Designed miniproteins, single chains. Designs and how they scored, part 47

Each design is a single chain, and the fold is of that chain. pLDDT is the mean over its residues in the fold that is shown.

## One batch from the design tools (miniprotein)

Design m1611
Fold by ESMFold2-Fast:
Structure m1611 (fold): chain A 78 residues (1-78)
Amino acid sequence: SAAEEKEKKAENEILVYFMKAYYQGVDDEEVIKKLAEIIKKYGVDVDKLAKQLKKEVKKATGSEKIAEHAEELIKKAA
């Protein structure tokens, strides 16, 4: 459905942005602002996005601390 496609696009765009920002050492305020723009663009469920981002960041980095930080930033962006 169109809603499922928007959700998948939002999940992918948020993950790609967060991982790039993390490796580039982008500050939390800038990350929050960009995540807020992506959330607004797609208009999708923030709680679901936060859970998915946490899962994928933990998988990519092997770190629960980085994954929890990603979840905190996206919740602040909402």
Scores: mean pLDDT 85

Design m1612
Fold by ESMFold2-Fast:
Formats: structure tokens, C-alpha cells, sequence
Structure m1612 (fold): chain A 89 residues (1-89)
């Protein structure tokens, strides 16, 4: 159990800050795609509610549009697939 009080504060706000930092790392590092995938996977493991998982997925996808890189886009696609699988469970 997660409390509904936690869902009153959508992850979008802290996720935006985290994604901004992730984009800086992605832009600076040659292995950015793998780093982004690992960070997203760690975030999903900490998102124990369906609502939190949806918020994470949306925030990641929106922020990744700022970095038009095919490698980053493929990593985002795999993260989205993992989120969809988690929500189906």
C-alpha cells in the first residue's frame, strides 16, 4: 500500500527536474542512451503505483522530445514497453 495522499503530488514536478538533469547527462555522455535507460528503470522500480508509473512515462516521453536522437528514442520506447507491461500486471 501506497496512500492516495502521495498521488495528490504528481511525479510530474520532481520528474521534470530529474529529467532535466538526465537530459544534461544524455547530451554530455557518449553512452547517454544506456544511462537514460538505467535511470528510467530505477525510477520505475520506485514507482509502486499505476498512477506514478503513468506520470513517469509521460514525463520521460515529453522531455525526450527535446533531444531528437534515434538512440535516445529507442531507449524511451523500451522504457514505455516496460511501463505498459507493469501496468498490465
Amino acid sequence: PSQQLGQRNPINAPLSAGVQHTLDVVSSDPQSAQILQQASQAGLQQATTRDSAIAVARGVQESLKLVPSPEVQQSAQQVSDSIAASLSS
Scores: mean pLDDT 53

Design m1613
Fold by ESMFold2-Fast:
Structure m1613 (fold): chain A 99 residues (1-99)
Amino acid sequence: MNEEAAKAAEEVARKLEKEGKLEDAERMRELAERIRRGDKGAAVEAAMLVLELGLPTEYVVKILTNMGLITPEEAKKLKTPEELLKAVGEKLSEEIEKR
């Protein structure tokens, strides 16, 4: 699962690089390496960057579902980038409060 999330982030980085957004591409590559190591915080940060840059929400869904932060059924109910980001933030906050 982490490998699929990392590959999605790497694909986003490659698209940003082709668009000349080199700083965003480098940041996304750093996040992909952290995602590969199972860093759920990096997955949330990568999802936020995708949404901020107006990239397809499918990348957000792929990263977050493969990291176990949302289910495919939950992703289907989230119709806007803002709704998706809010739902992920709430789940991450719940995990932090339990620690």
Scores: mean pLDDT 75

Design m1614
Fold by ESMFold2-Fast:
Formats: C-alpha cells, structure tokens, sequence
Structure m1614 (fold): chain A 80 residues (1-80)
C-alpha cells in the first residue's frame, strides 16, 4: 500500500541517518557518496508515492537505496 511504502521510505532514511551519526567520522568519500545516492533513491520513491505513480517503480527505488545502505554497512566492517 501507499502507506506501507511511505513507512519503508521513513525506515530507510532513519537507517541512513543512523549510519551517518554513528560512523560519519569513519566514512570514506566513496561511502559518503553511496549514502548520498541512497538518499536520492529514497527521495525519488517518496516523489513517486506522492504523485500516485507506479508502486512497483517506487518499491524499486527503495530497493536501490537499501542495497547501497547494505553495501556501506558491509564495507565499514573492512575499513579498520
């Protein structure tokens, strides 16, 4: 549903914010760029939801954001 997609958008944004708050000083420029790209995908998903666009396209944008987020989390495990 549109409401459920909005909750997913909010959750991904919260996860990005948490990563930046916790690991901001350890983020490489590439990792920071990946989180910025994730934010753009989340913003696009929200735009699609609000415009009554294709829910599958909105879901794909959320998936793209989540994939970037997971990549940064994994890379942080090997940045010590």
Amino acid sequence: SKEELRREVEQVRADIDELEAKYGDKLTPRQKAALDEARRHVDRAEELIEQGGDPKEAAMEIIRAAALLVSVKILLLFSE
Scores: mean pLDDT 84

Design m1615
Fold by ESMFold2-Fast:
Structure m1615 (fold): chain A 86 residues (1-86)
Amino acid sequence: HHHMSKEEQIKKLKEILSLLDQPFTDENARKILKILNEIDPRYFTSPEFQKALFALVAHVYAGLRPRREDIETLKKELEKILKELE
């Protein structure tokens, strides 16, 4: 029952963005999903974000390869959320 501060959520968003800048790997995809689960889901209401997130989830749980566009969409939506929090 721990409420994450705005500053902590900003740090985690920056960590995810750093991982998304790296080449796509299964290990990085799993790390991104783990960190995303720690952030307030209310920030992730965009339909574009949800589509990109489901592509990443489908990779981790079903081995489906995400498209480059899905990774780029996820990155852009996370950057938008980060700017709104700053």
Scores: mean pLDDT 78

Design m1616
Fold by ESMFold2-Fast:
Structure m1616 (fold): chain A 70 residues (1-70)
Amino acid sequence: SLLEKLEELLKQMEEETDWAKFLELADEAQDLIRKAREEYPDDKEVQEKVKEIEKRLTELLKQRRAELEA
C-alpha cells in the first residue's frame, strides 16, 4: 500500500547518511504523500496517517538541515 511504502521511505531516510540520497528519498516520499491525498481524499483514517507521515518527514528534513547549518 502507499502508506507501507511511505513508512519504508521514512525508515530509509532515518538510516541515510548521504545528503543527496536523503533528498532523493524525501522527494519520493513527497510524491507518495501527494498521491495518497489524491487517491483517498474522503478516507479520514488515511488522510490522518498521511498527515502524521508528512509531519515526520518535515521534522527529519528540518533536523538534517540544522545539522548542515551547524
Scores: mean pLDDT 81

Design m1617
Fold by ESMFold2-Fast:
Structure m1617 (fold): chain A 94 residues (1-94)
Amino acid sequence: MPQIPVLTTAEEVRFWADLLLHEILKHSKDEEVKKKAKEVHERLLELADTDPERAMALAQEMLRRYAEAAKANTEEALKEMVEEMLERVKEAME
C-alpha cells in the first residue's frame, strides 16, 4: 500500500485538499474534471469548518483513491475518482 498520510486536524485537511487540487489541475486535460475538482475542493474546505471529523474521513478516502488513480495513470481513472468524491462530499453536507 502506498504511504498515505493520516489526517488528524482540519488544517491537514485544508493542506492536502489544496495539494490534491493542484495535482489534478496539473495532470488533467479535461476542463469538466478540473471544474468538478474545484467544486470538491471548495465543499471539502467548507466541511472542514463545519464538520472537521467528517472532512478528515472524506479527505483520507480521497487521498487513497487519488493514489490508486495516479497508479492507473489514465484520465478515466482520475475522472471517476473526482466524480465519486463530488457525490460523497455533497452527501456529507446534508
Scores: mean pLDDT 79

Design m1618
Fold by ESMFold2-Fast:
Structure m1618 (fold): chain A 58 residues (1-58)
Amino acid sequence: MEELLKELADFLVEAARKYPDDQLPEEIRKKINELLEKLGLEPVDSVAEAARKVQELG
């Protein structure tokens, strides 16, 4: 579980750097939601929302 949280956090940092306006390509959004589902979390449509869920767990 901790490895998945770190992977998601690292991925969110990269996504925020490449897509600062939070307009994510579908493939990036799908990958974020796949990692969230593996952690037992609800899917999201934004990097900010995903980052908030990660912070709430860590």
Scores: mean pLDDT 73

Design m1619
Fold by ESMFold2-Fast:
Structure m1619 (fold): chain A 96 residues (1-96)
Amino acid sequence: PLTAEEKAILRGLLVRLFDKADKNGDGVLTLEEFLAALEEYVFPDRPLTEEQREKITAKFKELDKDGDGVVSLEELLAAFDAAPDPRQWVLDLAGV
């Protein structure tokens, strides 16, 4: 289990990643923008594996409840805040 301080740090890192991925500043991410941001800022030394892409895609579709192909920062943070295990939730989001 994470402490409240560790959870706040992870939440802040998610906001930072979202801001970097959201190149047009519209407050939403496509799956393609999210995958690109993970490859650029989280895994810069290698491409994502097929297994990681599958896991990330499944998690993104779970967050995209309306099926419009985009996820807002509010939706992402609400799902993180509601997660029983925020650490595992972040690992799942990164395809790990």
Scores: mean pLDDT 77

Design m1620
Fold by ESMFold2-Fast:
Structure m1620 (fold): chain A 108 residues (1-108)
Amino acid sequence: MISEEELEELIEKLLNAKSMYEVGYYIGEFVAKNKELLEELKKKSFEDFFVDLISELYQLSPEKLKEKMEKVIEKLQLLRLEEGGESDKPFWAKFKKGFEEGIKEAKK
């Protein structure tokens, strides 16, 4: 069960993330604490899972956090432009690496 406090902490971490690796890391930690999200990941690619997760977090956010979520989405678009170029492969590879390391850390 995702609390408003956990959601706000995740949003703050994502706003302060400096790379797609850090975005992946924070999402990995969050997902490891929410087992239903791990089950959903098994059914989808990392790209589809990430897009669906961000959409769900936006829908679950109270009005005060929706403005911060919009800034997160804008920041993710900027990171994709800086790290993706014509091929999104480097962008998603960094996300995947961070995500896997975040899950490992949260299980300790």
Scores: mean pLDDT 74

Design m1621
Fold by ESMFold2-Fast:
Structure m1621 (fold): chain A 95 residues (1-95)
Amino acid sequence: SLKEKAVKAAEEALKKLLEAREALFGKEEYRKKAEEEIPKILEEFEKYLKKLSDEEIEELIEILERLTEAAELALESLEEALRKIKEIADEVEAK
């Protein structure tokens, strides 16, 4: 169903955004807290979907899928940036 597809798209987007944040900050405790909040956000999102037309839901799914793609690209870029920063730090420490 469209509503189920929209909820899954929202969950994927939230998870990818959290992965990007975790890569930047490396905090497991933050991820665990966020994982507890995601179901609550998705429940409110499902309530919101009941107010939308099928056409509006389809548009929302497209937006959420694009957000997930953007988060994945950001994650890849952050991982590369963090790797290069570590290399620089190691070079400075080597003296």
Scores: mean pLDDT 73

Design m1622
Fold by ESMFold2-Fast:
Structure m1622 (fold): chain A 80 residues (1-80)
Amino acid sequence: GTTKMTPEALELAQRVLDAITDPRARDILIRELIRVGSENDVITKEDVIKAVERAIEEMRRAGADEAEIERVRQVVEEAA
């Protein structure tokens, strides 16, 4: 079925995805968003923030560029 997101969640998810230039980092974020979606019938802004925090941890483990991680972190801080 279609993933349900609140408008604020969709906007934040789009902003974070737009901040990512590395396809591997993008895949990590998408997987964490899918995981949050499997835990909830509707994804809220707070759920997206949690998914992004999990994605940042996995990006660090995968050896992603610090500039990539910092861009993602800044988008989340601006949204909080």
Scores: mean pLDDT 81

Design m1623
Fold by ESMFold2-Fast:
Structure m1623 (fold): chain A 76 residues (1-76)
Amino acid sequence: LEEEIEKIVNSLKSEKAKEEFRKIGKGALALLKAGMSPEVAAQYARREAEIVMKSLSEEEKKELEEAVEKFIKLLL
């Protein structure tokens, strides 16, 4: 999952979207390492993305949304 997070980060164009997605991915990974279910990690990723998107441009929002969706598919 750590390598998959970095692959998704490297596919993004916006530095801001890269930074925010890396934070979300690391947080979700920390929950999984603590023994939380993939469903809980996916919920965390969705909630964090919704909060962060309020501070992003429309183009950055689309990049982050696509990155989070790809990541959640890897979890579930």
Scores: mean pLDDT 84

Design m1624
Fold by ESMFold2-Fast:
Structure m1624 (fold): chain A 75 residues (1-75)
Amino acid sequence: SQLEEADLTLKGVLFALKGDFEKAEEYAKKAEEKGFPKSAKDVREAIEAVKKGNISRAVGIALRAIGDRLDAELS
């Protein structure tokens, strides 16, 4: 579901922002296993962004996931 996809993306990105890359990668793998390859890619992009110091990129991914979840709640 859109909510499940957004939740996995958001949790993965939040762990990446916290510097917990092992937990972030666990959420990326869960997303892949559930058929959400875009979610998995977004989480891994957030990990790379944080490692490079591009925190704004990782925050942008998190905000998009929040927006997607809100849209699903309102539709």
Scores: mean pLDDT 84

Design m1625
Fold by ESMFold2-Fast:
Formats: C-alpha cells, structure tokens, sequence
Structure m1625 (fold): chain A 68 residues (1-68)
C-alpha cells in the first residue's frame, strides 16, 4: 500500500541522514538502491507522484555517496 511505501521511505530517510553524518558511502549507495526499488513498486501500483519523490531521493543519495 502507499502507507507501507511511505513508512519504508521514512525509515530509509532516517538511515540516510545517519549514513551522511558518518560519511558512509557504501551505505548511502545501498539506501539509494532501496529508494529506487520502492519507486518501481510505487509505479507498479500507479502511484506516479510517490514514485517520482522516491526516485528523487534515490538520485540525491547516490550523488552524495559518489562525492564522499
């Protein structure tokens, strides 16, 4: 459901904040991949706006990981 995807995204966002503070590029890359997977699931459910927001989170975390 959308609520389950939102809850998972919230948990990932908290992990991303911790990983950024720690400079953990490997973990940020993993988190980026997880956001991408959630975005694909959201698209499969027809939740296009949520999918776009999740893809944006994947892109941001991947860029931060690459710059560490």
Amino acid sequence: TAAELIAQAGALAREAAAARAAGDAVKLTSISDQFRALAEEARRLGLDRLAAELEAQATVNRKIAEEL
Scores: mean pLDDT 86

Design m1626
Fold by ESMFold2-Fast:
Structure m1626 (fold): chain A 97 residues (1-97)
Amino acid sequence: SHMEKVKEKIDKIAEELLAEYEKRVQAFRDKLSPFDKEEADRLARDMLLTFRAIVEETKNLMEKEKDNEEKIKQIIDAGKFVMDFLFDYFEKEALKK
């Protein structure tokens, strides 16, 4: 049905969004690990928990606005903006001496 296809599309967007940020966190962890493995593991864990929560909320908001393509796009853009801001914040904190 149309509603099932919309749900599948939202689920796929959320999965792809999470996979993108999980990959970025893994790359960050790999870069930091040779200098401080314990801190790299801690920051990666905190980042993953935070990004999973943001993606889940983004998915919930998309499901509420499922019939409005413009709002869905705005919700995705807002989620990415918040995650990019937090990623930059975590990276800056890790680089403090």
Scores: mean pLDDT 84

Design m1627
Fold by ESMFold2-Fast:
Structure m1627 (fold): chain A 63 residues (1-63)
Amino acid sequence: SAKEKAAREALAYLRSLGVPAEELAEFERAVADGDYDRAAELLRRLHERYPHPEVAAFIEALE
């Protein structure tokens, strides 16, 4: 789905920025579970710590 693709791209992007795996763990789990509402919520929390326009675009794609 479009949400699954956006979630995978968001995860790859955050990893490329060097975001620690421990901070991505809950987001990765939400994505694996297909829980895109939880993934969007967790990505908003990550965006507060790693403010980047690309992250904001991924949040919109997950909603």
Scores: mean pLDDT 80

Design m1628
Fold by ESMFold2-Fast:
Order: sequence, then C-alpha cells, then structure tokens
Structure m1628 (fold): chain A 105 residues (1-105)
Amino acid sequence: MKEELRKQGEEELQKGIDSFLAKKLDEAYQHFQRAVKLFEEAGDKLGLARAYLALGVVYAHQGKFKESAEYFKKAIELAEEVGTDEGRALALSARNIAKIFNIEI
C-alpha cells in the first residue's frame, strides 16, 4: 500500500511538472498538492520535500514570495533530515531557486 501511494505521488509530481512547463500554474498547483498528500500518507520524506520544492516554485512564479519561502524552508528541512546525496542536492536546489527569485529563507 505505501509503495502504491509513493508511485501515485511520483505520478502526480510528474503531472505537476508537465503542467508547470505548459505554463498552467493552477493545474500544476493542484497536482503538487495531491503529491504532498500521497507522499505524506506513504511516509516518503524525499518525495514530500520534492513536492514542497515544486509548490515553492509555483508560488514564486505567481509572485507569492512569502508562501514560496515557507515551502522552500519545508523542502530544505525535510531534505536535510533525510541526509542522503539526493536530499543534499534538493536542499541546494531550493536555496539556489530562492536566491534567483530574491526570496528570503
């Protein structure tokens, strides 16, 4: 059951990315929110961190920098808690994206 939830979370994350690249920010937001719920239910901290990073990026593109900062902080905290090379790369990506948008985190 957790493996199926993780897989569904990854599918929603990918759909969100596809929507984001198509400049459909509202659709991207909905997919990333579904990914958050699925990764929370699966207990997948790395998946959850990736979904939070994606939400931070959507908020930044909408000019909602306060909300973006909150999601980048959540992504960094989870990614650093995992302590893997993938987690470290994700935390670095979140910090670099925040810097590009001049978002204080």
Scores: mean pLDDT 89

Design m1629
Fold by ESMFold2-Fast:
Structure m1629 (fold): chain A 99 residues (1-99)
Amino acid sequence: MSKYDYESEPVKAGGKTYTIRGKKSGKESDLAISLFDKKANKWVGDAVPVVKGTKIYVNGEFLGEVKEVGQVLSKGDLEARVIPGKGEAFEEIDVVVED
């Protein structure tokens, strides 16, 4: 059983399949992360609502915490870009990447 209470529909980009898993915070967001695949030159799914301090993982490996608009966290061809956003925020996100 996953610790995450949300799972996105799979998105294909750059020869890979991306699925976003999230743990809800119960807080409203003023930030979001947009995922970008540099190899495909494509955005991966919809922007994901977050707060300052939201933990970001890729395939269970800790990548970093959300700080501010303009922050970019990178792993391989994947960029997680922090932008302004609104919605029900996640406190943890795992970006599952499959070949």
Scores: mean pLDDT 82

Design m1630
Fold by ESMFold2-Fast:
Structure m1630 (fold): chain A 58 residues (1-58)
Amino acid sequence: SSVLDEIVALLTSGKDADYVPALKLLHKHGPTVVKLLEKSEDYVVRTTARFFATILGY
């Protein structure tokens, strides 16, 4: 989905300024999007999504 592509682009940009927008999208869309990102081929995206699932308790 376009939201998944946007979050992946923000998380893989290497820019600190993109981190907060990515965080807001993860919080907004909740566990469904986070669980999909946990299956990502990209290690950074996958690890970040797993971390968020743990911290947010889902």
Scores: mean pLDDT 76

Design m1631
Fold by ESMFold2-Fast:
Structure m1631 (fold): chain A 75 residues (1-75)
Amino acid sequence: MALADKINEAVKLAEEAAKRKGLSERVRTAAVVIAGLLASGFSKEDAIRYVKRSLGLTEEEAREALEVVLEALKE
């Protein structure tokens, strides 16, 4: 229960942050996925690898999505 609530909140915060920053739809999708993975206890490196493999993002797009998520989850 507590873990599911944390994942849902992290995903919501990342989606809102990416939307406010005017990121492309593909980078916004990656931010949501990264937020869920980080909230679930995966490393930043694992999250980057996953979105590059599953969503076909470039290294730059994946890092941009990660930075937005880290800022959103800090508070």
Scores: mean pLDDT 80

Design m1632
Fold by ESMFold2-Fast:
Structure m1632 (fold): chain A 103 residues (1-103)
Amino acid sequence: ALSAAQRFSQAYLDAVDYMRENNIPLRVFDIVARLVARERGLPYPLEGRATDEDLEAHRRIIEEALAILKENTDLFKKVKDSDLPELEKAKSIEEFIEILKSI
């Protein structure tokens, strides 16, 4: 059986692999995950001591962020490192997608 930490790590690795396969900057994933966490009322990234409950909650954030990327893969593939400062200004997933469509 996998521990909460192992399930969290596996979800993150799956996300990283997806980003690399599609040539999307990894920082884009971090931005989307932060916005998902904000919508769920959770801090991101995990800081200090994490409980199993914290790890499971953040695993769900990673899975939701990855689902958003998979639904919009063609848009995300257009992102360059030079686009990151503008994307980081987004305050919601909706605003992020609007900026993404402008690229």
Scores: mean pLDDT 82

Design m1633
Fold by ESMFold2-Fast:
Order: C-alpha cells, then sequence, then structure tokens
Structure m1633 (fold): chain A 97 residues (1-97)
C-alpha cells in the first residue's frame, strides 16, 4: 500500500512537470506498484488505483494536446493503454473470487 501511494504521488508530480522521460518512469513505477497489489490479493485497492490513474491520465492528455506537448501526449496515450490492459486483468481476477 505505501509503495502504491508513493508511486501515485510521483505520477501526479511527473504529469504536472510535463517531462516525458519522468512521466514514463512514473508510469512504470505506478504499474509495478499496482501489479504488486494484485500479487498480494488486494484487488479492490489495485482496481481503485488503476481507475484513479486512468482518470488523471485522460485529464492530462487533454491538457497536453491543448498545449501542443506531443511527446508528453504520446507517453500518456501509451500509459492509458497499459492501464486499460491492467484494469481488464484485475476485473477478470475479481470475477474468479
Amino acid sequence: AEKAREAMKRFVEAADAGNPEELRKAYDELIKAIEELVKQGKLDEASDLTLKAMFLSLANLVEAELRGLTDVAEVIREGIKRLMELSKKIDELKAKK
């Protein structure tokens, strides 16, 4: 839980900074933290964090597109794709419990 909270905080900070390299790192850390929650059987926490990250990613994508930050927008689109795949996996695991 603590690692997931720290990863989410860094993700928000990286998105605000508008640096595509830092944002890519933040997505990697956040996804790893969510995967760790899944491994621990904390599926509700993993689901909630994934949905929050996806919502923030969509908001940040709109801002990046409006500002013409094409590199940042591309990182966000790839991040959203990864979060969508993770969300589907979590839902499948929850359905088996």
Scores: mean pLDDT 82

Design m1634
Fold by ESMFold2-Fast:
Structure m1634 (fold): chain A 93 residues (1-93)
Amino acid sequence: YPRELIEEARQFIENARKAVEEGDLETAIRYARKAANLALQVSGDEKAYEEVRKLIDEAEKAYQAGNTEEAKRLLEQAIDRIEKIVDEAEKRL
């Protein structure tokens, strides 16, 4: 049901943003990936999903390399894009 998936996606977006604010980037990456998967399910926008996935993958690589500030910036960009995908999908319900 699209509205329930949108609500779940918004919860994962909120959890990802809080994890970024707390500096828990591993948790933020996990929630961002879950939110991106739900954004794909509600939007069907494979191109937008692939762009978001690449940002999250780059964030994870930066985090693993110890580039915490870069990882945080990339995650914030990914989360913002996920939110826009979800917002656009909700407007079409």
Scores: mean pLDDT 88

Design m1635
Fold by ESMFold2-Fast:
Structure m1635 (fold): chain A 94 residues (1-94)
Amino acid sequence: SLEEIEKQIEFYIDLLKEVSKDASPELQKAINEVIEAARELLKTKTPEAIDRFIEALDKLSELVDANPDHPLYDVIKELLLNLRFLAAKVRRLA
């Protein structure tokens, strides 16, 4: 259901918030952009909010891919994969 998908997005966003505590300022900025886009997505569920969320995920992915040896690389990539999958589900139901 849409409610279950929303709860899953909130869960992964909360994990991303925890990861951000150990991140560099540049990485924290990209993570915060994802968090803000997710909040807008959950509030509005518009195509524009979905596109903004995916764009924020892409920017974060590009930043971590620039340093694949970073200690947070694997964790962030897994969170991004799950969030992208959930965004696709929201798009189909919205």
Scores: mean pLDDT 86

Design m1636
Fold by ESMFold2-Fast:
Structure m1636 (fold): chain A 72 residues (1-72)
Amino acid sequence: SMPVVTLKAEKIPSLGGHVEATVLGLDPEEEAEKFGVKIGDKVTVYNFIGGVYVIKTKQGNSIYARAIIETT
């Protein structure tokens, strides 16, 4: 199944939009190692389609994921 990423951002991106976010967690954690993502990293989060997000790292890696976005 698709990994779930927990993120902190100022807002939830609209469909087709994006925001900068901080990684709070990734399930399963082994996907973080595979794509060079760790807790505390700054990533760009794209609201892609159908509840799927694209998480892009500063290194240029991408993860297709479901997201839990904390805004407070």
Scores: mean pLDDT 80

Design m1637
Fold by ESMFold2-Fast:
Structure m1637 (fold): chain A 101 residues (1-101)
Amino acid sequence: MKQRLRVEGAAGVAVAIDVTRASKDYVEVEVIFANTSARPVTLKVKVTGDEEVEAEAQVAPGETRTIRLRLKAKPGKVIVEAEAYVDGKLVARATLEIELE
């Protein structure tokens, strides 16, 4: 299983979310963030399923950053939220919801 969402935000910010079932017990979430702007961007990622996992990274101008998160694959809904901020202002948001079997 693989699902992908790509969202482009304002000012040269792009976010892609890939969700892959790595095994019957684990799902891998990969958030790929590209900052083609002239300003640093703060990326916040939250994954909610059977457990909740959060990560934050600062992405420099011209940088591409990948955040990988692994969580338990239980039947039900998994929600991935990725938000990009410049100077405390939200400039891009991507949300992917998937159902696990």
Scores: mean pLDDT 75

Design m1638
Fold by ESMFold2-Fast:
Structure m1638 (fold): chain A 83 residues (1-83)
Amino acid sequence: PLTLSREERRKLLEIVAENASTKSVEEITEIVNKATPSLRIPLATVQILLQQLLYQPKPVSEIARTWGVPESLVRRAIAKAHA
């Protein structure tokens, strides 16, 4: 389970989405951990989120529930990841 605040979860989705088309999962993980150094987000967590945004293996509602964010944010993140 992720011990992230609502704002930290939003920040995680935003960083992953913004960098999805231009950076590797390893590079995105480094950016996330520099932005949230106290949290030490694992590469596996970033990879799962990236896969969900790029390939949508689950409904938007399930992704939103999993990450504790609004569905509108997930839809925006998906659009950004494919930009």
Scores: mean pLDDT 79

Design m1639
Fold by ESMFold2-Fast:
Structure m1639 (fold): chain A 78 residues (1-78)
Amino acid sequence: GVEKAVASAEALVAEALAALPTPGSYELEDVRVEGDLVVVTFRVTVVIDGETHEGLLTIYTNLETGEVVLSGGRLLGE
C-alpha cells in the first residue's frame, strides 16, 4: 500500500544521503498515487564542493510491492 511505498522511498533517500561525505538531510514534500505507482517527492539538502544546495528528489515506487522503480532529481536554482 501507500504506507509501505513511502517507507521504502524514505529508507532509500535516508541511506543515500547518509552515505555522502557530508551527510545530507531530507523533508517529505508530497505523496501522489498515479495508477500502480506511488510518487514520493523529497526536498533534499546536500553539500557539494563546500556549498549547500537544495534539490527535489522524486522516487517512483510500486503501490502493491513497495519496490522502488525509478528515481529522479533536480537541484533548485540560486
Scores: mean pLDDT 79

Design m1640
Fold by ESMFold2-Fast:
Structure m1640 (fold): chain A 98 residues (1-98)
Amino acid sequence: VVADPLSLLSEETKKAIDEFVEAIKNKDLEKAKEALEKVLNSKDDLKLKLLGLSLKAAEAGLPIVSKTALKLSFKDKINKEEVKKELLKAIEEEIKKL
């Protein structure tokens, strides 16, 4: 078994990711935005957070959010504003599909 990126994240970040995924499944755009802010503001490495988010979104059946987070995790220079913008677009597209 390869090391799970989720095992490297703090409990605060994992909880925020779970809140984010649940909000999208419930089509609650405002709660999804609030949970995303919590994820981005936690002190874990941004790329590690994006990998964990991608895995949790995939498990929850959110392929657009999962693929967007995974793509962002492979960029060498990413910032919180770029991540927020791209994930907000992914959330809106995912909710439309549900």
Scores: mean pLDDT 81

Design m1641
Fold by ESMFold2-Fast:
Structure m1641 (fold): chain A 106 residues (1-106)
Amino acid sequence: MKTKEEIIKSLVDRVVADAERFLREKGYPDEEIELIVKAVREIATAVINKLIEDPNASYEELLKIAQEVLDKFVKENPELSEETIKLLRYLAESVVEYAKLVFNPE
C-alpha cells in the first residue's frame, strides 16, 4: 500500500524529469530550466492531488487548477519573460493531459 504522498511524489518526479529532459534537448539555459521545472512541479502536484481526491475531475476542472497555480507562480516571479510564461502555459496543459491519462486511461 503506497501512501497518497508517495504516489504524488512519484508521478510529480516523473513529470518534472520529462520536462527537464525536453528543455535540455531544446537548448534552454540551466537557470531557466530550474525556474520552469519548479513551476511544473507545483502545477503537477496540484493537478495530481485533485485527481487522487476526485478521480472523476474533468479535463476543464484540472486545466483551471493548473492555470490558477501558474497565475500564482507568475505573480510571485515577476521576472518571468512573456515567452517563458507562454511555455509554462503549454507545459501546464501537457501536465493535465498526462495526469488525466494516468488516472483515466481509455
Scores: mean pLDDT 81

Design m1642
Fold by ESMFold2-Fast:
Structure m1642 (fold): chain A 93 residues (1-93)
Amino acid sequence: SEAEELGKKAEELFEKYEKEGDEELKKKALELATKAYALYAEEVVKAGKAKYTEEEAKEMIKKLDELAKKLGLSEEAKKYFEKIKEVIKKAAE
């Protein structure tokens, strides 16, 4: 799965960031993790495996918005966060 491959790459970059303290590695890891999660969430919702209440979806979206603001995400990473929010909203329907 593309989502699994991107997730593994994100974990590798995050581990390297923790050892080296390079903020660019952190940024890239977060972008890949965000993309991997968006792809995984979309696939799981399509398969009918993920279902959220409206309240759960609202809390997840709130946490994602707070995380995006805290991390100072790139425009590309923000795009993937928006896709994740759309998938979560659809899962609550």
Scores: mean pLDDT 71

Design m1643
Fold by ESMFold2-Fast:
Structure m1643 (fold): chain A 57 residues (1-57)
Amino acid sequence: SEADELRRRIERLRREKAALEEQLQQALAAGDYRTATILGFRILALDVEIELLERKL
């Protein structure tokens, strides 16, 4: 169903977000603030996308 496909898409985006959060922690630990900033914006974009998709359920 469309709802099942949407749930799978949300799950995939949440997994991507978790991976980026892990990379963000590594970048911060390394003092790589440029990479950390870029990762932060990507995480925010994923959060917005997830929220918009969840509203369709």
Scores: mean pLDDT 91

Design m1644
Fold by ESMFold2-Fast:
Structure m1644 (fold): chain A 68 residues (1-68)
Amino acid sequence: KDVTLRVRADEAGIAALTAALDAVIASEKDPASKANLQAMRDGLVAYMRRLAKETGGRAVVTVSITVG
């Protein structure tokens, strides 16, 4: 199942995205899938923080998450 989030690359947007991904990670029972989701979360958060610094929090990104 695909969930689409449209978030600004600022502290509030990064916090909301992190919370959404952490909820998905918490619901995952397979250790390999959980590790992959954690790596994806970390990479996406790093990317969003880079965009926030480069754009002064002005960039808006659409994130699609497949949870099923």
Scores: mean pLDDT 77

